# Ledger of designs, part 106: designed miniproteins, single chains, continued (3)

Each design is a single chain, and the fold is of that chain. pLDDT is the mean over its residues in the fold that is shown.

## One batch from the design tools (miniprotein)

Design m11522
Fold by ESMFold2-Fast:
Structure m11522 (fold): chain A 90 residues (1-90)
Amino acid sequence: SELLEAARKGDVEAVRASTEDVNLKDEFGNTPLHLAALYGHLEVVEVLLEKGADVNAVDDFGLTPLELAEIMGHEEVAKLLREAGAVLRP
C-alpha cells in the first residue's frame, strides 16, 4: 500500500494525496497511524487524524498507536494521540 509506505517514511504529501482507506492494515495489523507513531512522524500523525484515522486501532501484537509512540519515546506524537482521544491501557 502506498499509504502504509508513505506513513512509514514520513511522506506527508503522499499521505495527504492518498485516497486509500486511512484504517487499512498491513500483514501485521498495523494501520498507517501505527507506522507513523512507531517512527515518530508527527506531521503524518496530524494528517491521518484529520482524515479520520482510528486512534485506538489494535495491531496483531495487541498494540495501539499510542503504545508504540510511548515504547519508542516519541513524546510529542504520544501527546497528540492522547489529545485526539487515545488512552494508554493499564
Scores: mean pLDDT 84

Design m11523
Fold by ESMFold2-Fast:
Structure m11523 (fold): chain A 93 residues (1-93)
Amino acid sequence: LGKELLEAARNGDAEKVKELLAQGADVNAADEEGRTPLHLAAIEGRLDVIRVLLETPGTDVNAKDKEGKTALDLAKEAGEEATAEILSKYVNK
């Protein structure tokens, strides 16, 4: 479940993300770099997936990867302006 959720988030498959979450996948599952589904969706600019994750109860919007970076940090570094704008709204301390 966790690995499938991370892959679906990276690929922008919002419907599969919803299905996996409904099956009990951990919305904060992390890969070997400490990156959650939100981190991977942010790097790839997957707006539909980001919206699904931000609406999911328990999503840690401020989760840091192994380099101490949040999804917002990674979106900014990747030049994903629309993604960074949406994330900025939700990272209200």
Scores: mean pLDDT 83

Design m11524
Fold by ESMFold2-Fast:
Structure m11524 (fold): chain A 73 residues (1-73)
Amino acid sequence: STLEELFKKFDKDGDGTLDAEELKEFLRSLGRNPSDEEVAAIIKRFDRDGDGTLDFEEFKALLSQRADGSTPL
């Protein structure tokens, strides 16, 4: 539920997705300072729907990726 609560905190529209601005704020909350290009690259990597946003499943995949230190942000 902590993961779901975290997603809901940054899902300002309540539509079940995170756009580039919301993802950028999320990353900043973790002490990261991503560029717009880095945010776009993350979305491109995890955006399975091609709509330019991350749903909860894609967000979960992003957090799993971050846990192994493979993201250079």
Scores: mean pLDDT 72

Design m11525
Fold by ESMFold2-Fast:
Structure m11525 (fold): chain A 63 residues (1-63)
Amino acid sequence: RSFTRLRAVEDYEAKSKDDLSFKKGDILELLEPLTRSKVKVLAKNLETGEEGYVPARYVEPIE
């Protein structure tokens, strides 16, 4: 399955410069394939334009 957008289900504050901060309800653009084996995915926050890694458990695919 190919999803291009994710929605944040919780607020997240970046713990390092390669992580992405986001707020609940933010829409993120998936920059790499979402796989079941990944605990983090590379995404772009469409609210801020920043790119970084997000914990997969804090986001969900949207249609």
Scores: mean pLDDT 74

Design m11526
Fold by ESMFold2-Fast:
Structure m11526 (fold): chain A 152 residues (1-152)
Amino acid sequence: SMANRKKAEEKNELGRKYYSQENLEKAKEAYEEAIKLDPDYAEAWFNLGEVYYELGELEKAAEYYEKAAALYPEDSPKRAEALLNLGRVYLELGKYEEAIEAARKALAIDPDSVLTPAALSIIAEALRKLGKYEEAERYEEESRRLARELFS
């Protein structure tokens, strides 16, 4: 219902306030309450993923970023951000092929995004871990070139 979505938004805002205060436990509780009120609220799943990432619970972070990505509209920049964060988590988990796939999906949504150098860097790192050194160096050089253009 609209009433449940509004209450979920209030709980999500409360969670963001606790997160900014570095109170990860209360941030987690508030985001979990938001999800209970509205399970389709992509932003709350995204924020819960961020909390679990900060707690070092990488497998749960991946699960929640994946749920957030699925709930955002297909061509949304927020979906691209969730997929980028999922790619970073998969890279840290040693799931290199999944990291490449998540980063490629993020690039497909918004190739001109300020997130593009980070997505290319995730692909390059994963390719290096898979022994594809020449392909990795091409992605890494493109990432460095675009980062210089965006942050010079």
Scores: mean pLDDT 90

Design m11527
Fold by ESMFold2-Fast:
Structure m11527 (fold): chain A 80 residues (1-80)
Amino acid sequence: SDTPLHLAARAGDLAAVSPDADQNAQNDDGETPLHLAARYGHLEVARALGADRNAKNKHGATALDLALAYGHEELAAVLA
């Protein structure tokens, strides 16, 4: 299930990004908060997350792969 940090990353809510939260927690799809920020194009949330950029979801995709797939070029450049 999604943690509060997953929901914040999906929504682009930078103020709800807690440094004390488990930033590497994986939801039921194997996605971290960084995966959701990358998929939804939330650049500043992605920058604020200290998450493992090499984590893969159930489809073997990293946050970088999702940023590229969804056309978020500036975010993809930050993750590369």
Scores: mean pLDDT 81

Design m11528
Fold by ESMFold2-Fast:
Structure m11528 (fold): chain A 85 residues (1-85)
Amino acid sequence: AAPPTISPPRLVVKEGEKATLTVSAPGARRFRWYKDGRLVAEGEGRTTLTLENLKPEDSGLYYVEAETADGTRVASAGAELIVEK
């Protein structure tokens, strides 16, 4: 199976804007999105993380753990979000 990948791997946006991170993980069922090691979103089929009305505190390293039907979890490489003031 291909490893999970987040697109874009780096995104720079301005405060108040919207950011969308998308994971590609063929065959995965459940997704857990993390920011700086903290769980921020999870769900079955949750291949997109959309953040609206961005604040500087939303800046950080985002990654996802993709879970297949057999319960195997695979972590993505990190994606960097930078929110400029």
Scores: mean pLDDT 84

Design m11529
Fold by ESMFold2-Fast:
Structure m11529 (fold): chain A 63 residues (1-63)
Amino acid sequence: MKKVKYRALYDYTGTRPNELSFKKGDIIILEEPVELDDLRIEGLSVETKKRGIIPKEYVEEVE
């Protein structure tokens, strides 16, 4: 199973039930992430064990 680590570049509050919320500097680890489109990534959050969506512009991949 592939896990990918992301660092939050900005605070984000999810506006939809399946969006993840995070603060600048948070590390978000997603299992089996897939790009839904050019703006969004979906994956299984290792921390919450729920599938969630994050905005690509608000995070950077850190291996």
Scores: mean pLDDT 80

Design m11530
Fold by ESMFold2-Fast:
Structure m11530 (fold): chain A 72 residues (1-72)
Amino acid sequence: EFKEAFRLFDKDGDGYISVAELRHVMTNLGQKLSDEEADQLIVFADDGDGQVNFEEFVTAMKSLAYPVQELI
């Protein structure tokens, strides 16, 4: 499930998605988050390089109990 959701956004197949793409997904698809809630998720997922890998994505989604099935 998490791998399937991640693959939908990792269009380049390099194992990373941008924080801008993650923010867009969280605010526009599935269970829509507010800009503030999306910013909190990004802070947990990104160490400041602007890229989120699969492990950071899974950790953030689990920490916020976000329903990844809403994205698929």
Scores: mean pLDDT 65

Design m11531
Fold by ESMFold2-Fast:
Structure m11531 (fold): chain A 110 residues (1-110)
Amino acid sequence: MPLTPDDLALIQAARDGDAERVRALLAKPGFDHNAPLAWNKVVPGATVGGEALMLAAENGHAEIVRILLEAGADVNWKDTNGLTPLHLARLAGHEEIVRILLEAGADENA
């Protein structure tokens, strides 16, 4: 399916640190945060929630990382470059998010 306005809004809210909007979108009836992410090249297993988790981890939004993990986002999801949320948090120096991801079962060797 093409990305809906709500799918894009979740990704944007996660990137921008808007935790209230992330919660509101995840609470919407019929919103599927496990919906496949529509890229030019679709990665098998890629989800809207996985992309949102990676952007929140990269941008230092610890509260949004917690919300997305509680909603069932895959902590070990890999992008087209093989990067996980843990890789992005480490590259960006977000120690609190590294701790949150490891507590959630992130693979340190992924």
Scores: mean pLDDT 72

Design m11532
Fold by ESMFold2-Fast:
Structure m11532 (fold): chain A 75 residues (1-75)
Amino acid sequence: MTEEEQALFEEVDRDGDGYIDKEELKAFLREHGVELSDEEVERLIKNADTDGDGKIDKKEFLRTLYPLLRGIRAR
């Protein structure tokens, strides 16, 4: 993982447990001026979550959410 990828993951993973849940993702998006409904955030989680537990690990984050959130972060 690059320093940039790690820094973004740590910015979203506020409690440092190594997983991103719906509340953390929603908070990050709102902090960067992106207002999504609960249903839209749940869809993002579902598309990234291979285990169906509602949590996204670093590997899933990099493959699915990182390109999207990097673009939002860069604004």
Scores: mean pLDDT 74

Design m11533
Fold by ESMFold2-Fast:
Structure m11533 (fold): chain A 61 residues (1-61)
Amino acid sequence: MFDEYDKDGDGVLDAEEMKDFIRDRYGVDLSDEEVQLVIRVADTDGDGVIDKAEFERMVAV
């Protein structure tokens, strides 16, 4: 799942990749502002991207 959205293969998801994941998973097309809010909630490092561990924590609910 993570690897399908990690288009760069760098082990992190940026805002565009997160937007694609949320659209596919939840059927919701988020704005750039809305996806940034989701990232800020999940992103413990504050770097504006989601690493694999943060992604796994987010989807493990």
Scores: mean pLDDT 72

Design m11534
Fold by ESMFold2-Fast:
Structure m11534 (fold): chain A 95 residues (1-95)
Amino acid sequence: SVRDEASRATGAMILAVGYVIEGDYDRAAEVLEEAAARMTDPDTQAMLYRQLGRVYFDAGDYDKAKKYYQQSIALGTGDIKKKSQELLKEVEEKM
């Protein structure tokens, strides 16, 4: 089903967290990028881009973390946007 994007996005985020715990940042990023590309809801895409930013931040790639947090901010609304803005400030402090 194309419907229930939030549920599918949650599944992708859980799988990506598993890969991050194992140190496999490339697989974590791939799972999230594939999920984001299939979403049509901007807030759901924003959550996935925020998680991509977290993956790259954990990997030490601050340039990519910043890029994905900025994409999350551009698509997200309300609390999703606010949280991504807070994370962007954290990345900029590391650069």
Scores: mean pLDDT 86

Design m11535
Fold by ESMFold2-Fast:
Structure m11535 (fold): chain A 81 residues (1-81)
Amino acid sequence: KLTNPKVLSLYTEETKLDVSNNSLSGPLPSEIGKLTKLESLDLSNNSITSLPSEIGKLTKLKTLNLSNNNLTSLPSELSKL
Protein backbone atom coordinates (compact mmCIF):
# COMPACT_ATOMS: atom_id res chain seq x y z
CA LYS A 1 0.00 0.00 0.00
CA LEU A 2 1.18 3.54 -0.74
CA THR A 3 0.84 4.45 2.97
CA ASN A 4 3.28 1.66 3.90
CA PRO A 5 6.35 3.25 5.61
CA LYS A 6 8.75 1.53 3.17
CA VAL A 7 6.79 2.79 0.16
CA LEU A 8 6.60 6.34 1.58
CA SER A 9 10.43 6.38 1.87
CA LEU A 10 10.55 6.29 -1.96
CA TYR A 11 8.90 9.74 -2.04
CA THR A 12 11.30 11.67 0.24
CA GLU A 13 12.58 13.74 -2.74
CA GLU A 14 9.08 14.63 -4.05
CA THR A 15 7.70 18.19 -3.86
CA LYS A 16 4.18 17.11 -4.94
CA LEU A 17 2.36 13.90 -4.04
CA ASP A 18 -1.15 13.14 -5.33
CA VAL A 19 -2.60 9.95 -3.87
CA SER A 20 -6.26 10.98 -4.11
CA ASN A 21 -8.93 8.34 -4.85
CA ASN A 22 -6.61 5.39 -4.06
CA SER A 23 -8.81 3.49 -1.53
CA LEU A 24 -6.38 4.29 1.30
CA SER A 25 -7.81 3.25 4.69
CA GLY A 26 -6.90 3.49 8.35
CA PRO A 27 -4.33 5.78 9.99
CA LEU A 28 -1.71 7.62 7.94
CA PRO A 29 1.74 6.44 9.16
CA SER A 30 4.15 8.79 11.00
CA GLU A 31 6.70 8.26 8.20
CA ILE A 32 4.75 10.87 6.21
CA GLY A 33 6.72 13.40 8.32
CA LYS A 34 9.92 12.31 6.56
CA LEU A 35 8.69 13.80 3.25
CA THR A 36 10.11 17.20 4.31
CA LYS A 37 10.43 18.46 0.70
CA LEU A 38 6.66 18.20 0.08
CA GLU A 39 4.98 21.44 -1.00
CA SER A 40 1.68 19.82 -2.06
CA LEU A 41 -0.09 16.74 -0.66
CA ASP A 42 -3.45 15.49 -1.95
CA LEU A 43 -4.97 12.69 0.13
CA SER A 44 -8.60 13.43 -0.86
CA ASN A 45 -11.29 10.84 -1.64
CA ASN A 46 -9.83 8.05 0.49
CA SER A 47 -10.89 6.43 3.80
CA ILE A 48 -8.09 7.74 6.02
CA THR A 49 -9.16 7.74 9.70
CA SER A 50 -6.36 9.73 11.39
CA LEU A 51 -3.25 11.82 10.74
CA PRO A 52 -0.06 11.60 12.85
CA SER A 53 1.35 14.70 14.62
CA GLU A 54 4.45 14.21 12.41
CA ILE A 55 2.44 15.84 9.60
CA GLY A 56 3.61 19.11 11.25
CA LYS A 57 7.19 18.31 10.16
CA LEU A 58 6.19 19.12 6.55
CA THR A 59 7.29 22.76 7.01
CA LYS A 60 7.41 23.44 3.23
CA LEU A 61 3.81 22.24 2.69
CA LYS A 62 1.70 24.93 0.97
CA THR A 63 -1.35 22.83 0.02
CA LEU A 64 -2.93 19.93 1.89
CA ASN A 65 -6.16 18.35 0.63
CA LEU A 66 -7.85 15.97 3.09
CA SER A 67 -11.43 16.22 1.72
CA ASN A 68 -13.69 13.15 1.58
CA ASN A 69 -11.89 10.98 4.15
CA ASN A 70 -13.09 9.35 7.40
CA LEU A 71 -11.11 11.69 9.68
CA THR A 72 -12.54 11.88 13.22
CA SER A 73 -9.96 14.41 14.49
CA LEU A 74 -7.08 16.53 13.16
CA PRO A 75 -3.72 17.03 14.94
CA SER A 76 -3.16 20.58 16.26
CA GLU A 77 0.13 20.62 14.32
CA LEU A 78 -1.89 21.20 11.10
CA SER A 79 -2.45 24.81 12.27
CA LYS A 80 1.28 25.44 11.54
CA LEU A 81 0.92 24.52 7.84
Scores: mean pLDDT 75

Design m11536
Fold by ESMFold2-Fast:
Parts: sequence; C-alpha cells; structure tokens
Structure m11536 (fold): chain A 156 residues (1-156)
Amino acid sequence: GEYTLQAIQAAKAGDWEKAEELARKGGAEGLNALGGLYYLKKDYEKAIEYYEEALALDPDNGVAWFNLGLAYYELKDYEKAIEYFEKALKLDPSNGKAWFNLGLAYYELKDYEKAIEYYQKAIELDPSSRLAWRNLGEAYKALGKDELAAEYFAKA
C-alpha cells in the first residue's frame, strides 16, 4: 500500500519516527515491513514487536510468521524459531525458505536427522538451492556419514 512504501522510504532516509507513524497507517502490511526494516538493522527485539503487532491484525500472514521465526533464530532462540516456522508452513507449505530455516534451527539444536528431513523438503521445492544441498552435506557429515556428505557437497 501507499503508506507501507512511504514508511520504507522514511526508514531508508533515517527517519524512524516517521517510518513508524506511516507503518501504523499501513496496518498489518506496514507493521510487517517495519519489522523487516528493524531486522535489517539487526534490532531483532524491535523487529519481533512489530511482527507480533502485524500478526495481531492479520494472523493468517504466513510471511509474517516466517519473519518472526527468522528474528528468534538470530536471537538464538531456536525452539521459538521452530514454532514460528511451523506456523508459517501450516499456512504456506510451499515456502521452501521456511523448510530450509526449520532445518537450520534443528541443526543448531544438534538434531541432525530432523535437519536432514527439512533440508530435503526445501530441495524438493527448489532443487537448484546450492545452499540447501551444502547444508544437507554438513548434516550428514555431523552424523559421521562422510560418503553421503561428499555426494551432497558435489550437488552444491
């Protein structure tokens, strides 16, 4: 919407007070965009606040659930990241990035078997994802399956 674009422009100009005012006028879309701008600034706590406000207005926004998961992942709260990626995937199971990041969160928790499962889901949706193939190889290597890891690194 018009207010969301104006909020992004205000933030890029360094006017965060105006960006917040315009984002609130943009509703759920504007608040989700403002959360994304704070995420890019690495202010993950403020990103979370604005994503939560956006989701209070539009709880069916799978992109906002995914973004909330990313912010918790950056804060190393992998359990919450998993919860919110799973919410995003219930709304949009075609979100290959959410499958990939769900795999990353399980990898950080050292649940390599679940990481493999979710990286494979990401690859099913986008077989050209070199990053997903590489991370699949890293997870197999972590399990001591060096021959399988080498095969998947070759696909990356």
Scores: mean pLDDT 93

Design m11537
Fold by ESMFold2-Fast:
Structure m11537 (fold): chain A 65 residues (1-65)
Amino acid sequence: SRREELKERILKLLRENKDTGLSVREIAERLGVSQSTVSRLLRELEKEGKVERIGGRYVLTPEGE
């Protein structure tokens, strides 16, 4: 599905940016989707334990790899 494909792309981007993480805005710009869409998907990934929010940025957890 589009949701699952976008979640995979978010995880890939975070995997490529493990040191700093990425903000909602940066992920939205790189994927060409709205910030509201990215925020919803990040909320799902956070509930799954695959990403964590640190300050204004999201980082990949060991479970997200």
Scores: mean pLDDT 85

Design m11538
Fold by ESMFold2-Fast:
Structure m11538 (fold): chain A 77 residues (1-77)
Amino acid sequence: MEELMKKGDEYLKQGNYDEALKLYKKALEIARKRGDKVGESVALDNIGEVYKKQGNFEKALEYYLKAGLILLKQGLL
């Protein structure tokens, strides 16, 4: 998961948003399968950051809220 996130960050820095989204979504799936709520939240935040960089602020906010809700439910906020 962490290696997928790091590779996603590299694509995001390069402006390759499609590949960054693909890697972050794979990391999200792995976090969900593991019950890793912190990792799930981090992956959702990173998906939101991609949408923000694309200028899709509505989608970015949607993903940031999903991430925050997970942390709130786990008592981490």
Scores: mean pLDDT 84

Design m11539
Fold by ESMFold2-Fast:
Structure m11539 (fold): chain A 76 residues (1-76)
Amino acid sequence: MEEEEKKKKEADKLAKEGMKALKEGDYEKAIELFKKAKEVAGPDDVRSLANLATALDAAGKKEEAERLYAEADRLG
């Protein structure tokens, strides 16, 4: 399962970079990084969905954030 391991490492790296951008107030960069992490991790990765929702909420995109929070809750 080397593909799964590589995708997990890639997603983890992107999530860390996204979290740094979010803490620095660069919400647009955080959204882009978390979107990439979600694509790499796959559609059912609850952590990536929650992280993206948090960045969208911080950016004022509350409707998009609520939708992703609901999706993460459905999958968890």
Scores: mean pLDDT 79

Design m11540
Fold by ESMFold2-Fast:
Structure m11540 (fold): chain A 59 residues (1-59)
Amino acid sequence: MAEAVAVRPAPATGPDDLSLLPGDRVEILEEVDEEWVLARSLATGREGRVPRSALRVVR
């Protein structure tokens, strides 16, 4: 299981995007493409796309 933390704000730009604040923890579910991953918020349980550049993998 891959967990990551947001290192910068990631505002949702579309309806399928997950909005994150710095320090938010997510589970990486799938790599969508080179720029985007599908992730689940550990705080809210919501799933959505997040920019890979906004995340740092912690395990």
Scores: mean pLDDT 78

Design m11541
Fold by ESMFold2-Fast:
Formats: sequence, structure tokens, C-alpha cells
Structure m11541 (fold): chain A 125 residues (1-125)
Amino acid sequence: SARQAELDRELLLAAANGDAARVRELLAEGADVNAKDLLGNTPLHLAARRLQGVAPADEVATIEVLLEAGADVNAKDDDGNTPLHLAARSVRTPEDLARVDVLLAAGADPNAKDKDGKTPADLLA
């Protein structure tokens, strides 16, 4: 429905902004936790990246809310990236490892290959 498409789009945006409170509200309203954007990114893919202007604790909180709601931790985007690939690619400080750690604890596969054959483990080396 048009309402479903709007909820799903708002969820993708809230996840990209690290807005855990808004993510919770949209999921409670029936947004699809595994909705995909035009590049195959789920809300969890968008939340797993390092987010400019977002505190590390808020990034982790957003990831945790999505995982609790049943997000597919091993979903692949159109390039074969899992959320763990995107977290690994965006590690710049030790605090960024908290996103990697929460995804691994939730069952993310560190050996999943993207379209270039790279794993999250390769991206952290």
C-alpha cells in the first residue's frame, strides 16, 4: 500500500540517521524491518555504517532495535554487501568496532563474500 511504502521509506531514512527512537516508532506502526531501497540496502545496512554526527552509542542502539525487530543480519545488497561489510568498511576509530561487535554477536557471517570476493574480515585487516 501507499502507507506501507511511506513507512518503509521513513524507516530506511531513520536507520540512516541513527535515530533509534524513530526506528522503534516506525516498526510499531508496521514498517517492514527488512524493506529494501533502490540499491538493495535494508535498514540494518544503513544503520551499520559510520554515521556522521551520530554518537557511537546511538549507532549501536539503532542496530540493536533493528535486530530485536527481526532484521536479517546477513541480508545482501545489490553489491553482495552484508551489514557487517558496511560496518567493517567504515571502521576509522576503536569506537567503530562496537557496530562490528554487535553484528557478530547477532550471528553476522564474517566470511560472507561481496561481489568482489571480499569478506568483512578482509576489510578489517
Scores: mean pLDDT 90

Design m11542
Fold by ESMFold2-Fast:
Structure m11542 (fold): chain A 78 residues (1-78)
Amino acid sequence: MLSETELRILRAIAEKGEATAAELAEILGLSQSTVSRHLKRLEEKGLVEKIRRGKTTYYRLTEEGVEELIKALIEEYE
């Protein structure tokens, strides 16, 4: 199951469309190293993908990532 921190990361990426580890760290009030660790786990689970734009790496939700976020949000509201 996804942790609360992982769900917050997925939600933040969904709201922005794509985000860097630094942007997510700022939004979530976490260190960039903590966010990068969670992003690596989410990438290994197939829930986020890396997109390189120039020298900057962005993270975006996969189809599976969107589905997992929707399921978690439905459970949170019910």
Scores: mean pLDDT 83

Design m11543
Fold by ESMFold2-Fast:
Structure m11543 (fold): chain A 111 residues (1-111)
Amino acid sequence: TEEEQEKIKQFLNALESGNEEEAERLLLQPIITDEDDPDYYDTLLHVAAREGDLDLVKVIVDYLIKKDKLEILSKPNKNGLTPLHLAAKEGHLEVAEYLFKTAKENNVTLD
């Protein structure tokens, strides 16, 4: 949606300008807040994964690693779907593979 594209622009601008507070707000909070929207509770990472935007997914994940906030990868939306579930559901194989590998590599490193 136009609102989703605006949130993506706000996030990228926050990263470029060094506005860490705004970048974290956009990544950690749901950006779809309409309770009647099927994408309710979608974070920016859910949107990027659903759209198959691998470059945006990588930018978001790299920032989450830097901030030790990788738990966002496992955050479900209103329908119980994680970003990985949305990528797989929409057939975005490359995004799904990247998210799965990133989650596994970080879990193995903690063990």
Scores: mean pLDDT 75

Design m11544
Fold by ESMFold2-Fast:
Structure m11544 (fold): chain A 78 residues (1-78)
Amino acid sequence: MSEEELDAEVRRALGLIFYYLAKQALDDGDLDSALHYAEKVRELLPPEEADRVIEELAQHARDKGYTELAERLEELKA
């Protein structure tokens, strides 16, 4: 494993961790943390994967009635 391969794997693992943290924050009603973690997901995952995951978070926010947060999450997509 090269440093480049290790960096890619670490970034992906961190992106998935932040995805689960964002989802948990939504379940807890911590909207500020949910948005912050979603921004980290966008930063760490490949664009196509980040957009898909952020769409899932936006839908989860809408299902919970957090419409304003869902709109802000949509703005994080490319």
Scores: mean pLDDT 80

Design m11545
Fold by ESMFold2-Fast:
Structure m11545 (fold): chain A 154 residues (1-154)
Amino acid sequence: DDAARAKEAVDRALALALERYQPDPAVKRALEIAAELYKNGKVKEAAEETAKKYTLVPELRTRFGVALYSLEKAGVTTPEALLLMLLFDELVQAALFGGELTPELVELAERVARLELEYVERVRAGALTPEEVEEMRREIGRLRGELIDLALNR
């Protein structure tokens, strides 16, 4: 039943993302590809394939790898689509912890996804000092901790 629970959690996250954000058909296809990878436990394989093509920050490799792989397969390259894919990962993680996808949890997931996207874009641009890198990593960790706490404590 763990596999059934994982499928249900991913389906809940996908339904919420599609209803709340109403993405265009190409972005919807990317979300469906990512959902299938999560359901089948193939997220690490997709992340490793994507890591060969793109510069990824090590601590975000799996999340960004799944997002970028799914977007590439769907033919989408926009930052807005990438943000939604990162948000989808946070919603999947929260649902897997058994959390209800409340507006408060979704708003926190949006904050995490936005900060993660900013972090990767600034790292890629060479626009961060080592001190700023560590500061952003700590803030991402803090917000993800709050997200996990909300998911566990309803």
Scores: mean pLDDT 81

Design m11546
Fold by ESMFold2-Fast:
Structure m11546 (fold): chain A 73 residues (1-73)
Amino acid sequence: DELAKELLEAARKGDLEKVKELLEEKPELIVARDENGNTPLILAIQNGHKEIADYIVKKAKELNIDLKKMAPK
């Protein structure tokens, strides 16, 4: 899915506004994984984007999505 790829890339690059835009459009993208199994949350944490990581955690809780679905495998 192109939107999933855009979200993963935005989280990796630190584009908070793009992350917000995409998750408002398609909340289910929050559990998307790249070819290495990294979710947007994992990519944000790995690349030091604390504001994005905090936003994703808050959004997941609001959506009643289990944070374990975003954990490393």
Scores: mean pLDDT 81

Design m11547
Fold by ESMFold2-Fast:
Structure m11547 (fold): chain A 78 residues (1-78)
Amino acid sequence: DLEELKKKIEEGLDVNAGDENGYTLLHKAARAGDLELVKLLLENGANPTAIDKNGLTALDLARQYGHDEIAEVLEAAL
């Protein structure tokens, strides 16, 4: 839910925090194909070079899952 996420960011959520596998919100959004969430996260300082435990960036996940527009947005952010 974008509205709930916006509220959490406003409340001080670290948009670059990784979970137990090193997945940031940007990784999850790119994998899910959520373009609006990817743009929101980048606007709020998400690091497009962050890697997960497998050495994958959000760009790698967007490419793997066939989300071409998200891949273009992430490449432009690098």
Scores: mean pLDDT 81

Design m11548
Fold by ESMFold2-Fast:
Structure m11548 (fold): chain A 81 residues (1-81)
Amino acid sequence: LSPLQKEFFKLVNEDPRAFERLDKNGDGVITAEELKAFLKELGYNPSDEEVEEIIKLADEDGDGVIDFAEFIKLMLKYKHI
């Protein structure tokens, strides 16, 4: 994991409303675009490659988005980074 990806996992594990903040339209999924926008709002400059890698780590279905269940699994897997 890159330093930015480690920081992302730390932030989402420390924020009880991380999914709500990422899922701005309330559709129950997080896209690569929403993830990149979230990181930019926090003052980071993520590469498209780093964002895609985070999606790939969570995405069990291969659909290119993260649903709530996949997000919770991702948080639990990377709780201690």
Scores: mean pLDDT 73

Design m11549
Fold by ESMFold2-Fast:
Structure m11549 (fold): chain A 66 residues (1-66)
Amino acid sequence: SEALEKVKKYYEAKVEEIAKEAGVTKEQVLEIVKLKRKGYSDEEIAKKVGISVETAKKVLELIEAS
């Protein structure tokens, strides 16, 4: 469906923008979202992804703002 393709492109563009602003990879942004949904703390997410807690929080804030 063309509508699903537009949603996918919008999501991919937003993930790339967030990744660039936070200084992380797109894969790291997706992993952060996955771990947050599983109920992990910002500290545990940062540890599992291999980034700082401040960076993990920034990614989550950018997702909320999008």
Scores: mean pLDDT 81

Design m11550
Fold by ESMFold2-Fast:
Structure m11550 (fold): chain A 94 residues (1-94)
Amino acid sequence: LALLAAGNYDQAIALYQNAIKKNPNNAAAYANLGIAYLLKGELDKAIAAYNKAIEIDPSNVIAYINLANAYTLKGENAKAEAALAKADALAAAA
């Protein structure tokens, strides 16, 4: 998180990739990797990372919100709406 705030996205990506290598079920590391790719404008890589975070932790509301943002930036509005609807349903169930 501090590395993202400093704009050091490549270093953040390397650290999250190392965390994933040590624990492939680290949903938080995939979500943070997605944020780093999103901030770099690498939308397809961000989407892939968020989808992996959601696969590991289907209740991750923030990952669905960030996935929707990535789809919106890519112009895939129907997929963005589906991701937001899932985030809303999970938030309402909490």
Scores: mean pLDDT 82

Design m11551
Fold by ESMFold2-Fast:
Structure m11551 (fold): chain A 68 residues (1-68)
Amino acid sequence: MEYLELGKKYYEQGDYEKAAKYFEEAARVLTGKERAEALSYLGDAYQKLGDNEKGKEYYDESLKLMGW
């Protein structure tokens, strides 16, 4: 829970590198819907960092976890 909240905080501040770090930790420890949420934010963070390919990979992983 704390990693996901920290990731959101840094994302809102525009610190996408720190946001990505905390969303990666959240995705590592969370499962199911919460992990899918962390992966979705991680995809957004990588898109903001200019890594569109990696951002898409995390979005696709998030969608697969949710059965989409």
Scores: mean pLDDT 82

Design m11552
Fold by ESMFold2-Fast:
Structure m11552 (fold): chain A 68 residues (1-68)
Amino acid sequence: KEYERWFKLFDKDGSGTLDKEELKAFLRALGLNPTDEEVQKLIEEFDKNGDGTLDFEEFKALYEKLKS
């Protein structure tokens, strides 16, 4: 539920994906202060299709890891 709200909030154009800038903004909204390198590593870890963005399923996996 919570990850669905965050994804919709930061998927500003309704593309169904979050790019690096949108992901960085999301992490900042959680009270984190990630570097560009840290955001890039998260994308590389969770981006299964190699397009440089996170779809909803990839974002969910990232969110569950952050929750842990």
Scores: mean pLDDT 78

Design m11553
Fold by ESMFold2-Fast:
Parts: sequence; C-alpha cells; structure tokens
Structure m11553 (fold): chain A 60 residues (1-60)
Amino acid sequence: SLERQLELLLETAERRLGKAFAEALREEYRRLVEEEGASMEEALARLDARYRAAVAAALA
C-alpha cells in the first residue's frame, strides 16, 4: 500500500539521514497533500526523489 511505502521511506530516512531529515520529509508530505492537493502517490514520488538526492549528496 502507499501508506506502507510512506512508513518505510520515513523510517529508512530517519535511520540513514537522521531525525531532522525525516521530520522535514514528514512536513513536506503534509504540505503537498493538505495544502497543494497532491495525491499520496505524487507526494511519495517527490519525497522518494528528495531522499535519493540527499543520500547521493551524503556519499559525495
């Protein structure tokens, strides 16, 4: 489910990049869905892209 994918993404982000980054992703998800009217699928895709970019930057 999309809810399960969101939970796993946030848990992985917290473990790998820290609590502050995971909280930033959680707030971005809320903003996208509640304020911008994005679908859960659209919001998840944007959060996943941001997570991957942050991992790439941390490894550079």
Scores: mean pLDDT 87

Design m11554
Fold by ESMFold2-Fast:
Structure m11554 (fold): chain A 59 residues (1-59)
Amino acid sequence: MPVYAVAVKDYEAKSPNELSLKKGEKLLVLNDLGPAYVVAQSLETGKTGIVPKEYLEFL
């Protein structure tokens, strides 16, 4: 089953490979990059990027 997540707080991307998040934004987790980061796609904007796991609640 695909892994879904929700942003629990706003995040501003610090590099071009990162994804900015708004609190409450729903995401599809594409790849697990280890203990701190994932690659995710926003279900609202369709954009993909690296996001810190601490900003996400996994569903």
Scores: mean pLDDT 82

